Designed miniproteins, single chains, continued (2). Designs and how they scored, part 14

Each design is a single chain, and the fold is of that chain. pLDDT is the mean over its residues in the fold that is shown.

## One batch from the design tools (miniprotein)

Design m4456
Fold by ESMFold2-Fast:
Structure m4456 (fold): chain A 81 residues (1-81)
Amino acid sequence: MEEERREEVLKRIEELLKEIEELRKENPDLSEELQEALDRAEEDLEGLKRALEEGRVSVEEAEQGLKRFEEEFEKLKEYIK
């Protein structure tokens, strides 16, 4: 069901946004470069959420974008943790 998949994507985006906030809170002394990377990640997730909510991207496109984001985000976390 497409609606169910959409809800899963939105829930995962919310989880990732919370994870970014936790990383900022746990690492207040991050380098400027890493802070900028987290800012971009947050903007990308918020943009994806809005695009999906407004119907500007398909659920399939959102799932693909989210998967790519998670792979890049895991690499970013290696520099933080």
Scores: mean pLDDT 82

Design m4457
Fold by ESMFold2-Fast:
Structure m4457 (fold): chain A 75 residues (1-75)
Amino acid sequence: MEPDDRVTIETVAPARHEEQVRELAEELRKLPGVESAEVRPDPEDPNQVVLTVTTRASAMPQVAELLQRGLTPLF
């Protein structure tokens, strides 16, 4: 895959919802064109986790919809 075909998205969510964010990452990994989805603690803020998603640009509309749907209830 060419670098121009990849999009990396990084977003932050409350650490109290880490399990829900990890479930979202698992659902994201099931989408065609998604290469990885990882959840890590934010080293600068213990109240937050960081979700990093790497996907093909062609899969971005589906990734964006799932991110919005999954993250909105957590705020």
Scores: mean pLDDT 77

Design m4458
Fold by ESMFold2-Fast:
Structure m4458 (fold): chain A 99 residues (1-99)
Amino acid sequence: PSQEELDREVAVALAEIAFTNILLTAERLGASPEQIEKLRKYGDEFISAIEAGDLEAARKALENLRKLVEEIFKDHPETREEALRVIDNLERLAEEVLA
């Protein structure tokens, strides 16, 4: 594999870990089934964008995730701040591997 392929594979693995942690936290805090489905959808859209080399699609998926995280964790400010920080780190990662 090329260095670009390896970098994207690592980015996908890190994103999967991050989204799994956000999803498990959302479930623990009583997120609805619809909210959990949206988290999975936007996480999958981000991963697909990384695999396709589409930085704009990756950013759009993260924007949707930010809005959803703010909704789900509205009553849990510390958890919300942590999740938003993780999303910011994923955006930097996408820029590093796709730019």
Scores: mean pLDDT 89

Design m4459
Fold by ESMFold2-Fast:
Structure m4459 (fold): chain A 77 residues (1-77)
Amino acid sequence: KEVELPDTEEAKEAEEKGREIGEEFAKKLTPKSPKQQEAIEKLPEAAGQLARLLVANGYSVEEAEKAVREIMEDGLK
């Protein structure tokens, strides 16, 4: 069968929460260049996809949300 990220309600919920976390952190960042601004604008989508990938690898929605938030916090400090 197809080897794709799961389309369960849990995977969708994790992706949405990841996107929200990405948006929250993108808002806190001040871009110093146009290229950096573009990367920051793509941060919500990247965070959402990461959360979904974590759920696919056995994380719960809550664990995936916490992991994405920790990665964002550590990466920006």
Scores: mean pLDDT 74

Design m4460
Fold by ESMFold2-Fast:
Parts: C-alpha cells; structure tokens; sequence
Structure m4460 (fold): chain A 87 residues (1-87)
C-alpha cells in the first residue's frame, strides 16, 4: 500500500502533476541531500530502504539515463502487482 502510493506520487511528479510533486517534494529534498552530501547512489538507496521507487527517484536525481530510472520503476510496478495479486 505504501509503495503503491509512493509510486503513484512519483509517476505523477514525473508527469508534472501538482499532487505528485507536492507528495514527493520532501522525499526529493532528502534524497538530493543524501546524493550530494553523503554520495549515495540509487543502488545504495535500494539496498538501505528496499524501496525501488526511492531508487528510481535517486537515479533520476543522479542524472542517470532514462533506461535506468524506468528499470527501477518497472521493478516497483512488478512488486506492487505481485502484492495485489497475492491479496
């Protein structure tokens, strides 16, 4: 549920939707600080949080190719779909 909400907010933010931008703005600030101050990578964020949506956002903030960002988004979608199918 939490991962699905975060994915929806992140996808909304990428599309320029105000609700998505508002919901992700705090997480963007926190991840940007980790990337700039602590030199954390998207892989580090995924390892620490277990959340592929946060990893996708970190990859975007690092300036990684779109293919890398979308790979993390697809992993998030896959995990959410599997959880919903199991419910």
Amino acid sequence: AEEAELLEAFEGALAGEPEGIEKTSKLVAELKEKIETENKTAEDILRETGNPVLAALAAFLEGKPASVVFAYIEEARRRIAAAEAAA
Scores: mean pLDDT 73

Design m4461
Fold by ESMFold2-Fast:
Structure m4461 (fold): chain A 89 residues (1-89)
Amino acid sequence: PPVPRIEVSAPASARAGETITVTVSTSEEAKGQPIDIEAARPGEEPRLLATVSGDAKSVDVVLEEAGTYDIWGRSADGVASPGSTVTVT
């Protein structure tokens, strides 16, 4: 079966507690599927920030703690996108 493609993009910088917009782009195969938006700092377990529809173009999330985060999307089939990096101050 075709593998869904997911891409996410976040701002390069944010303030702790600030709402940031993460842009989501999905292939045709992912349009009807839920996409989990996850994030982690180096050495941390991934945390779920939001779940969006596979046809969503963006989602607003908040990172409460300062640090460098990687943010990615994961499909219902378990396929993870490349990470987008946000530096939170």
Scores: mean pLDDT 80

Design m4462
Fold by ESMFold2-Fast:
Structure m4462 (fold): chain A 85 residues (1-85)
Amino acid sequence: DEAEGLKRLEELIKKLGELLKNGLEAIREWARKELGNIDPQGEADIEELLAIIRAVLNGEKIDTSDLSEAEKNGLEFTIELIKKA
């Protein structure tokens, strides 16, 4: 269920916000611990997430030209939560 997925994402973002206070390395280690044993795609998703977090923290713009409207909205929501953490 997409609603259950969103709730899980919100819980992960809340945890991520706590880890942001300790820097990107703490987030990387946490993400690898939670997701790193899933598969190669999971590892790629971790690196993509860390790249987004780094870009947001550096004030960089993220290229969203190839994303769907739903994906852009999800990314925007995540970026705003990272900025508020």
Scores: mean pLDDT 55

Design m4463
Fold by ESMFold2-Fast:
Structure m4463 (fold): chain A 65 residues (1-65)
Amino acid sequence: SKEEIIKQLEEMGKIVAPLIAEAVGAKEATVTVEALDDNTIKVTLKAGDLEIVSELNVDDYLASS
């Protein structure tokens, strides 16, 4: 389900964020996972001056299986 995918991405973000902060010399890093609508999940990574945004289409992801 979409909720399960969001939870999995949030758990991964908790592990990855401190590693990215250390790698780029930032005091902290954040990973934010947001459901924009029923088929779109947005992941935002921020660390110092670095910002990376990625959007995942749930239907396209499921259709690839």
Scores: mean pLDDT 77

Design m4464
Fold by ESMFold2-Fast:
Structure m4464 (fold): chain A 103 residues (1-103)
Amino acid sequence: MTIEEVLKDLPDNTVALLAKANGKWYLLGYVPATASDEEIERAAREAFERLKELSKKQKVLYIGAYGKKDGKIYKFGTLPASKATEEEIVELVREAAEKLRSL
């Protein structure tokens, strides 16, 4: 599944967190660009749990934050899986949401 295929079914003005493993993309979670800090923290915690479960079965290379607006896909940042703590995921999603709102 490509990034485009994963994001196709998500609402516009959404930030998605994806993991890259074994040549495939996996959706870890998503939030609207307008999400509050509490919503971002909750989504990041859930995404971190999904990342841990995926990492038990697949070698995850990195995670990335992507956005969708007006049918276009934007890449906001990536983080190596080895450095993907819950705190780092919160910052990645927060920055992506702010950037998507500014588009």
Scores: mean pLDDT 83

Design m4465
Fold by ESMFold2-Fast:
Structure m4465 (fold): chain A 74 residues (1-74)
Amino acid sequence: SHADLVAEVEAVLAAGLAAGASQEELTARVVAILRRHGQDELAEAVARVGAQLIANGVSREEFAAALLHTVRLG
């Protein structure tokens, strides 16, 4: 379900933040999950949002929250 997908993304983002993962690593992990679930268009949307947020210089915590929000909206 979409709720299960969102929960998996949230767990992976939380684990990545705890492990000190970069914004690029957080994006790659979320994109990989979405592609495994056949959500290729949402994966491309997350990649674009991630690139824009990296350009804007947001914190890692704000970055993770924004990626999760993008997945919830899809």
Scores: mean pLDDT 88

Design m4466
Fold by ESMFold2-Fast:
Structure m4466 (fold): chain A 110 residues (1-110)
Amino acid sequence: SEALKKLEEYLETFIEKLIEELKRLGVPEEAIERFREELEKLRKETVEKLKEAETVEEALEILDEFYERVKEVILKIAKEINMPQEKIEQLLDDLEILYELLKYAIESVF
């Protein structure tokens, strides 16, 4: 569907912007590659779930699950690389802003 294609494009843009923010916050290159791999895995899994969605409401629930899983990946890797708490909080704030923009973009399609 046209809506599904737009959702795929918006998810890709969301991941790209999140990676740019991680680089801006000074996350090491090796950790950036780990983030990229985990986030791309989540994006692909989410796209497959969205293909099975019958309603807009179901699609939004899938996106909320995607957001929570992205947050878990961020917290896991941030702890493993001993990221300062202040930077973790900044990253989570940035994630929330990016997700609000993603939701806004998705709502503009429907």
Scores: mean pLDDT 83

Design m4467
Fold by ESMFold2-Fast:
Structure m4467 (fold): chain A 101 residues (1-101)
Amino acid sequence: MSGLDKINELIKKTVEEIKKHIAARDLAGAQDTIIKFTKEIIDLGKKYNIPTSDLGNAMLKFTDEIMKIMDEHQVDDDAKALIQSQLLGSMGMAVTGLRDH
């Protein structure tokens, strides 16, 4: 039984929510969703002792999916860079949180 399954479920739900915000041109809502996701993924990572490599790989797939959604909605490069930076920050925070136990 893998805690990574819970991480993947959270990622899937978050992708759907971010897609709604991007389609509505609500980038602030997308950013808030990423911040909330960061807190939730840290909690799950600690609870299930998720390996850093598995978490990193899942976050990279998540970032790729969000980038595709932004491309489909013709989001400008500055907004894409902002969202991508927040996604990378989320990965860094999750990894740091897991190392703190």
Scores: mean pLDDT 76

Design m4468
Fold by ESMFold2-Fast:
Structure m4468 (fold): chain A 95 residues (1-95)
Amino acid sequence: MKLAEEALETAKKLYEESTDKGVQALSRGLISSIRSLQDGVAEGNQLKVKRSAEYIEQLVKQAELMLPSLPDEIRKIVQKTIELVKQILEQAKKS
């Protein structure tokens, strides 16, 4: 899952480059939920896929609400992470 690996790398970068507790919590949540989604898809566990996708959608909404208050460099990484995560959710729905 190349797209999921790219999203995990951008989320890790958010954690490393931001001292903001909210951004760090968002990054941890995204890393955990993307991994859970990957596991659910690999296992054929539809409930795990659904629950992980719903949590990711909540994290995306939280990230979008944070964007106006973030420094430009952090905002760019958050926007890129949201873009990749939305693509992962679309791929999961087609599986």
Scores: mean pLDDT 81

Design m4469
Fold by ESMFold2-Fast:
Structure m4469 (fold): chain A 64 residues (1-64)
Amino acid sequence: GSAVVLATERELNRLLELAPEELREELKQIKDKAIAAASAGDVAGVKEYMQKMKELLEKAGIKP
């Protein structure tokens, strides 16, 4: 539903704001996939994509 999409987009935008320039394109692609999953009602897919974004940030030394 729209509420899930909006909540997901807010969190994904927060994670993207933490990203260094080197990771922004990769994280943006994962964000787009997470939003598509949210629009389809795929909660598991959203969780997996958000986790991938967080793991990439953690590998760069950034706490998500």
Scores: mean pLDDT 81

Design m4470
Fold by ESMFold2-Fast:
Structure m4470 (fold): chain A 60 residues (1-60)
Amino acid sequence: ARVLGGLREAEPGVLETTAYIDLDALPPEERRRLVAEQDRLVAALSRVPEELTRRRQLER
């Protein structure tokens, strides 16, 4: 919980701390899973601004 609390304080939108992952060092199965999870997370994060603008239009 405390670790999650610390991450919540650091806004994900402000990417000052970026972690580099050496995909070549990972087993193929773990690499696929990690890449898929990151791809989905990035896609979801990118859609957040659009959802906010669409909600504003619904209020009009």
Scores: mean pLDDT 52

Design m4471
Fold by ESMFold2-Fast:
Structure m4471 (fold): chain A 93 residues (1-93)
Amino acid sequence: SKEETIKKLQELVELARRLAEAARAGDLEEARRLLGELVKKLGTVELSSEDVARLVGLALRILGALLEKDGEAAARAAEELARFLEELIKRLE
């Protein structure tokens, strides 16, 4: 349902923000764990193929930054992901 999708997107926003905080704090292990939780939850959300592609692209950007041990780049990508998720929520409301 629309309400279930909004709730899941809100949970994804929270995960993305927590990931950005962990990455900026230099806790790259926690950031990677949070990215794993975010990807698992993203797979359960009913979205358009275009929106899914953009979310996957942002998740891969976060992963790339974490692999390079660039916490600031990972945080920026996670914040961009959170903003896009908030735009999706507004579109559904």
Scores: mean pLDDT 88

Design m4472
Fold by ESMFold2-Fast:
Structure m4472 (fold): chain A 66 residues (1-66)
Amino acid sequence: APPEDPPSLETLKAITKLQNEKGVEGTTARELAEATGISVATASRAVRLSKDPARLAGLALLQLAE
């Protein structure tokens, strides 16, 4: 199995949209996985990361710098 990469900027944008519509606590890994087509495990990790705005902002900035 290939190594798991950190969530992409596009995945983080999808999380932000779901949180805007359903709220942070209403956004589940399963819903994100179904919306984006990624695995539930990856979606769960991304949802957890999205609840730490400082960490999320840092990751997004690094992706934009690339």
Scores: mean pLDDT 64

Design m4473
Fold by ESMFold2-Fast:
Order: sequence, then structure tokens, then C-alpha cells
Structure m4473 (fold): chain A 57 residues (1-57)
Amino acid sequence: EAAKLGEEYGASKRVAEGAYKLTQAGLSPEVAGRLAGLHGGVPRERGVRLAEELSKL
């Protein structure tokens, strides 16, 4: 599911899975999205939204 959400947000499977692991570790969606490298692949706002959706999985 993380990979599928990443695809919907234009992020690679690796980046989406990284963000998911960071949100599961208790990091905020904003911090998780930044650390997983979403700022380079998608706009920051989309990266944060992706991390928020990943945190619900």
C-alpha cells in the first residue's frame, strides 16, 4: 500500500516506503517526508500529504 500511495503522489516506491517507516517510528509527516527525500521528488506540500496518508496505514 505504501508503494501505491507513493505512485499516486509521484514518489518512487523506495521514497514512499522510507517515509512510511519514519512515520511508523513516530516522526511527524513533515519531518518524515523531508528525511525520506520527498522534497527533491515532489513539492513539499505533496510530500507532507503523502506522509500523512502513509501514517494512516
Scores: mean pLDDT 69

Design m4474
Fold by ESMFold2-Fast:
Order: C-alpha cells, then sequence, then structure tokens
Structure m4474 (fold): chain A 72 residues (1-72)
C-alpha cells in the first residue's frame, strides 16, 4: 500500500498523471489495515521532500484522512 503512494507521487512528478491516478485509486481501495501504513508513507515523503504542499500525495493524504474518520 505505501509503495502505491510513492509510485503515485513519483509518476505525478514525472507528469504521467494517468498512471499516477491509477496508483492513487489502488491506495484508496486498499483495506483499512493498510491505511496507517499509507499515512506514515505520506509523512515520510513530506520529510524527504521538505515540502509536501502540492501534488497527488497531498490530495491523497487529505482524502485518506477523511475516509479514515468516516470508516471508523
Amino acid sequence: AAEYVREAYRYELEGKLEVAKEYLEKVLAAPEEYREEIREAYRELGEESGNAEAGLHGAEALELASAGVEAR
């Protein structure tokens, strides 16, 4: 699951938005057990880049947080 987050982010940076969206959908479809792993991956990516402002990773993290609250 975390690997899909990293792949989505990487493909978005490469400008391959269709591929990035494919990986984002896989992340959003992941079982609840992987959601904490995905959140940690986004935190890691933010720390690595020093700026997690824009892009697919930021949008996905927000959606994942919302889904987590609603699903629990």
Scores: mean pLDDT 59

Design m4475
Fold by ESMFold2-Fast:
Structure m4475 (fold): chain A 88 residues (1-88)
Amino acid sequence: SEALARKVLELGERAAEAALKGDFDTALRYAKEAVELALTAGVISVEEGIGLLLRVMGDIIDAEWTGDYERAAETARELGRELAERAL
């Protein structure tokens, strides 16, 4: 679905914007919403969804310790892109 692809890309970008501001709670919320939409649409497995969220969480934890907000933001964008590819 092009509509689903557009929505998960938007959520990934919103998560990235939040991560760049150091608002990691908001970043994770948007990332989770994108994964939940993809799971509901049946375009990813539960195992894939868990893996994507763990990757975002790992880079957020690293950003809290290192200050590398750009990496956390890029991982959030990549989550959106991966989900969009599955939705098409």
Scores: mean pLDDT 88

Design m4476
Fold by ESMFold2-Fast:
Structure m4476 (fold): chain A 63 residues (1-63)
Amino acid sequence: NDSKLISSLPSSSVSDEDRLKTALAVGKQLNVPEEKVLEILEISKEVSVLNHGKQVDLVLKKL
């Protein structure tokens, strides 16, 4: 069943560059220094399979 194989692929994963860009954008919006944002991003790396919205929420929760 080809559809089952396609559905099992992690479609919510994001690249390291997308993670960094999202984290920096959120940090700037919240007036958080870039150094702190990078530290939080390292923690969020363990959940890199999260979708874009949940990844933003994770960065915010660790602030």
Scores: mean pLDDT 56

Design m4477
Fold by ESMFold2-Fast:
Structure m4477 (fold): chain A 95 residues (1-95)
Amino acid sequence: SGMDKAIVLALGLALSEEFAIEALRADPSPEGQKKVEEAVKIFNEAMVKLGQAESEEDALKILEETHKKLVELLPQYKDLIDRLYQELADAIRKA
């Protein structure tokens, strides 16, 4: 279970990096960069909270709140954010 948690956190960080790269390619403007930096910060804060989560229920709630914040910040990337959410949720449920 400790190893499974480390794998979930590693996956979360990798997916966050993939999202940032794709979003920056789509909008490399200063405004686009600022929004991606805000999204990465939100995601990193969520990874810290996931590291502290004591249950699957708590972990899934953290992801749900993070998903909502990211979609609100970058609604044009909703489909990408939805995929990242689903992959992390599935990884947590398999842990």
Scores: mean pLDDT 79

Design m4478
Fold by ESMFold2-Fast:
Structure m4478 (fold): chain A 60 residues (1-60)
Amino acid sequence: TLESAMAMVEAVEKEFTANMLRGIARSHPSEENIEEVAERMRKYGVPEAEVERIVAELRA
């Protein structure tokens, strides 16, 4: 259905956006950038568990 297709596109967009923001933060590592990336991921609807995992990875 159209609804199923839209849900799939939304999920792909969330994953792509999270990976893009993670890449930006990794290229310019700072606590400010890491917090900004986390906040933006939350706004895009990325699950909190995944946000915490990515933040931990960026701080390593």
Scores: mean pLDDT 71

Design m4479
Fold by ESMFold2-Fast:
Structure m4479 (fold): chain A 77 residues (1-77)
Amino acid sequence: SVLDELRALLEEAKRLLKELRERNAPQELIDAVEQIIALLERAIADYEAGRLSDAQARAFIAQAQQTLELIKRELEK
């Protein structure tokens, strides 16, 4: 379900944040992941409240996945 996908992505973002902190990553990358976590938590709350459509939620998932992938690539440098 869309809600399961949002929750899975939130857990992935939280795991990435832990990894960034353990590796003493640049603050800009930590801030970027924290912002994604906040946006995902809000998207989950809005979806559960009926304020976010399936189409809007899937767009959020796609954007968050792309941003997390870019952050992971930056961490590999």
Scores: mean pLDDT 87

Design m4480
Fold by ESMFold2-Fast:
Structure m4480 (fold): chain A 96 residues (1-96)
Amino acid sequence: SMKIEEVLKKVEELLKEGKAKEALELAKKAVEELAKTDPEAALELLRRAVDLFIEYGYLDEAIELARHGLRLLPERIAETIGLLLRVLGEKIQSEL
């Protein structure tokens, strides 16, 4: 989806600039907007954005985003729980 790609590009640009909080708010808002009309696209955006936060080392923001998705996508709860568990695993591994 073009909208997903545009959001992800902006999130990554913000993460490269160290603006993790701004990137998180942008990602949260975009997932919220997509969840109302296209839950499948919202889940794709959520997964890919969480992966970007993990890649750039913003694990607390990745956890917050996955948690936010859990609330927004109740029909996809298994997938959103899976994302949250994955981020928690990355955070635990980074502390070892």
Scores: mean pLDDT 85

Design m4481
Fold by ESMFold2-Fast:
Structure m4481 (fold): chain A 115 residues (1-115)
Amino acid sequence: SRSTIEQYEFMVRVFSLQAKNEIRKLLEGEPAVAEELISLIDEITRIVTDALLANDPAKLDSAMAAIQDLKAQMISIIDAADIPETVKQKLIRLVENFTDTLEDILNGAKQMAAS
């Protein structure tokens, strides 16, 4: 059986892949905007997986702060993009759902590390 941390890492990778695929579909006509958002998803994924493997509550807290900063950057990019409002709303919900899910995973890992 996989350890709980290995299961969390696998879930993070799956959610990252799903988010990137949805971004590509929503921004099919806007490859530059899609590439910029996908780059930030990859950065979030790297930070979260590194923090999960570190087994350190302080690094998990740092990862949560970094996710909030990167989430704000993604929302700013979406807001500034020359794309339909309906697409912006879908992208913002996608970003919020993705980052909320990763924060839940990090909080779960933090509770395990504190025990």
Scores: mean pLDDT 88

Design m4482
Fold by ESMFold2-Fast:
Structure m4482 (fold): chain A 63 residues (1-63)
Amino acid sequence: MEEVEKAALEAIRKVSDEGEKRINELKQAGKPKEQILEERQRFMDEARDAGLKAAEEVIKKLE
């Protein structure tokens, strides 16, 4: 299911790019590492969820 994996990776990439932007903003603002790690964990969870949803969307289109 090459298309499913590619869709999931594309969705993960979009969320990760947005997350990295937020992390850079926190670093520029001099936020403590604890807050940076919390934000990183949050967007990683969002990326995982986005990947799963994208995969399910492709699978439904194949029905």
Scores: mean pLDDT 79

Design m4483
Fold by ESMFold2-Fast:
Structure m4483 (fold): chain A 78 residues (1-78)
Amino acid sequence: MPSAEEVLAAVRAAAEEARRTFGQEVRAELRDGVVHITVRSERGELRGTVGEDGAVKATLTIERDGKTYTKTFEEVVK
């Protein structure tokens, strides 16, 4: 199984590729064994976490016409 550091390295590589290909800002940070991912675009922000047990949690925030829409996704991937 990949370590949190290996997952962070892979996410950083994917973030650089996404930034180069799509022009989107992608950030990845490892905190307490959990990988935190943030993707920003002109349409909104996606924040996600991947825990050492494969638990994935993502929150999508979209802003349109001064109104904010938030949707949360929670999954366990093993």
Scores: mean pLDDT 63

Design m4484
Fold by ESMFold2-Fast:
Structure m4484 (fold): chain A 66 residues (1-66)
Amino acid sequence: MLDLETMIDLVLQSINRLDLRDKLRSFFTDWKTIESITLGDIKSLGVSSETAKKLYEEIKWLLKLR
């Protein structure tokens, strides 16, 4: 079973944005938050629309593997 912190690190590594690690860890405190995530929620982190879309797609992809 993939832990939450490892999932966040894998997502950020795939888009080369490990600088966002602390922001995502503070936002994604549990799996329910990740499972219900919207593109708007990710944009609220202060990332660009391009980065938000990449993050959203990677999160949805990894959730299918959980």
Scores: mean pLDDT 76

Design m4485
Fold by ESMFold2-Fast:
Structure m4485 (fold): chain A 64 residues (1-64)
Amino acid sequence: APPETPAPGNFYPGPLTEEQRERLKRFLIEHLGLSEEAAERVVDAYNAGKFGEAARIIQEELAK
């Protein structure tokens, strides 16, 4: 059966598919406690190749 829990996977550099965006968003919410809005912003930044911006959003949310 497919895994029903978010597993720590090696996120690949490059453009994210819609499925990868959803998986990353779920991972951020489940593992880091981000809101859905914050997770969406991180996913968008990551998909745009703005990894520094994505990391910054995560860091700002974790500081709350």
Scores: mean pLDDT 71

Design m4486
Fold by ESMFold2-Fast:
Structure m4486 (fold): chain A 64 residues (1-64)
Amino acid sequence: AFTGEVVSVSGDTSTIKVTSASKAFKVGDVLLVNGKELKVLGVSGDTLTVSGEITLASTIVLKK
């Protein structure tokens, strides 16, 4: 499991900061966040863009 911080939410997408995200995740991965499946739409360095709205500034646990 990974820990990430939700840094922005826009429409039905959320941006999460996760250390070394690009080494652990890729576009098209399905993640479990609070029991909900979210799809990875983008990966850049320590930043993930996922489908779905997550609470802004929350710390979340990511399961692959």
Scores: mean pLDDT 73

Design m4487
Fold by ESMFold2-Fast:
Structure m4487 (fold): chain A 91 residues (1-91)
Amino acid sequence: SLKIVKLSEEEKEKLEKMSDEELLEEIEKEARRRGLPESVIERLLAMAKDLLSNPNLSRAEVYSIVLTEMEGIPGERRFYEETWGARPETG
């Protein structure tokens, strides 16, 4: 099932007040915070730009969709999960 990342009302309000450039900056910051490589960050920014061209999507919805995409990318979470699962007696 497709799960979309849920945002708080405060985060949604903040995102809706952003320009397209400011939203792309927030996406880049989050991707960098997660330790994603430049090639992946570029792909996510391209995706966000395409989504922002759709007048039926809000800035908060665009951010939520891109965050959902980040959740599917190998990074800190998968490193953590694989490190945990690789432990003796806990495989």
Scores: mean pLDDT 70

Design m4488
Fold by ESMFold2-Fast:
Structure m4488 (fold): chain A 68 residues (1-68)
Amino acid sequence: VEEKAEAIKALADERGSLTAAEAVQAAKQAGLPTSVAIALGMEALKRGSLTGEQAKAAVLEAAKKLGL
């Protein structure tokens, strides 16, 4: 999970931020469960977009809440 969270952070840092659609696609491409991808997309919608640090934190919190 941490390696996948770091990969999503790197993508967000490269793009400046991730929109909800970009965050969902990044999570799916990283092989995260659909539930984590949805949670990341919802966090991006609440914030407008996710920075690298916010995206990493959102992945780790979603995984923790889902018992992963």
Scores: mean pLDDT 79

Design m4489
Fold by ESMFold2-Fast:
Structure m4489 (fold): chain A 67 residues (1-67)
Amino acid sequence: LSEEQRQALIKTASKGVEEAGDDQKARDEVLQAVARQARENKDETDVKEFEKKLEEAMKKKIEELKK
């Protein structure tokens, strides 16, 4: 994954989580879809690190929305 591809995927996931609101199932579906796209564009090492960062970014976004 290039930096540009990572940024695009994070932006897509962030928007999807915002649109899902407090629907935990919808948020999980967005994460699954973005993770699937990352796996299709990947080197194996890059994918594992990206998935971890994506999960952390989404957790921060969810906590921000709770406030």
Scores: mean pLDDT 69

Design m4490
Fold by ESMFold2-Fast:
Structure m4490 (fold): chain A 57 residues (1-57)
Amino acid sequence: DEEKKAAIAIGLLSADGVEIPKSMVPLIVKYAKKIGKENLKYFTPKVREFLEKEGGL
């Protein structure tokens, strides 16, 4: 269940002092692309900045 793992990683991104494992970055990007750019507005600024920088979104 890749989507569940990506959702957990996105949740961790919203927490202070938590780093996302590099192995999970491609999965997070895949999930973000699946939900679409228009839906990224529902995430926190920190998560959006991560997806814009690492995911090219």
Scores: mean pLDDT 66

Design m4491
Fold by ESMFold2-Fast:
Structure m4491 (fold): chain A 64 residues (1-64)
Amino acid sequence: ENYEKVKKVADSLLDAAIEKTPAAQRRAAEMAANAYIHAYKSEGKLEEGIRDAERYVARAEAAL
């Protein structure tokens, strides 16, 4: 439950940031990445969380 909620919140933050400035996109992506890592750690999926976090960071950097 918490994992699914965290992922939805992270995705919402990224979607909101894409509509704004590049600085906002970077901050939202970092927050989403941290939220994913925390959720995956709680469910024993840390490795998946790291990969998702890297994907969000790369996505934000590509928008620059």
Scores: mean pLDDT 65

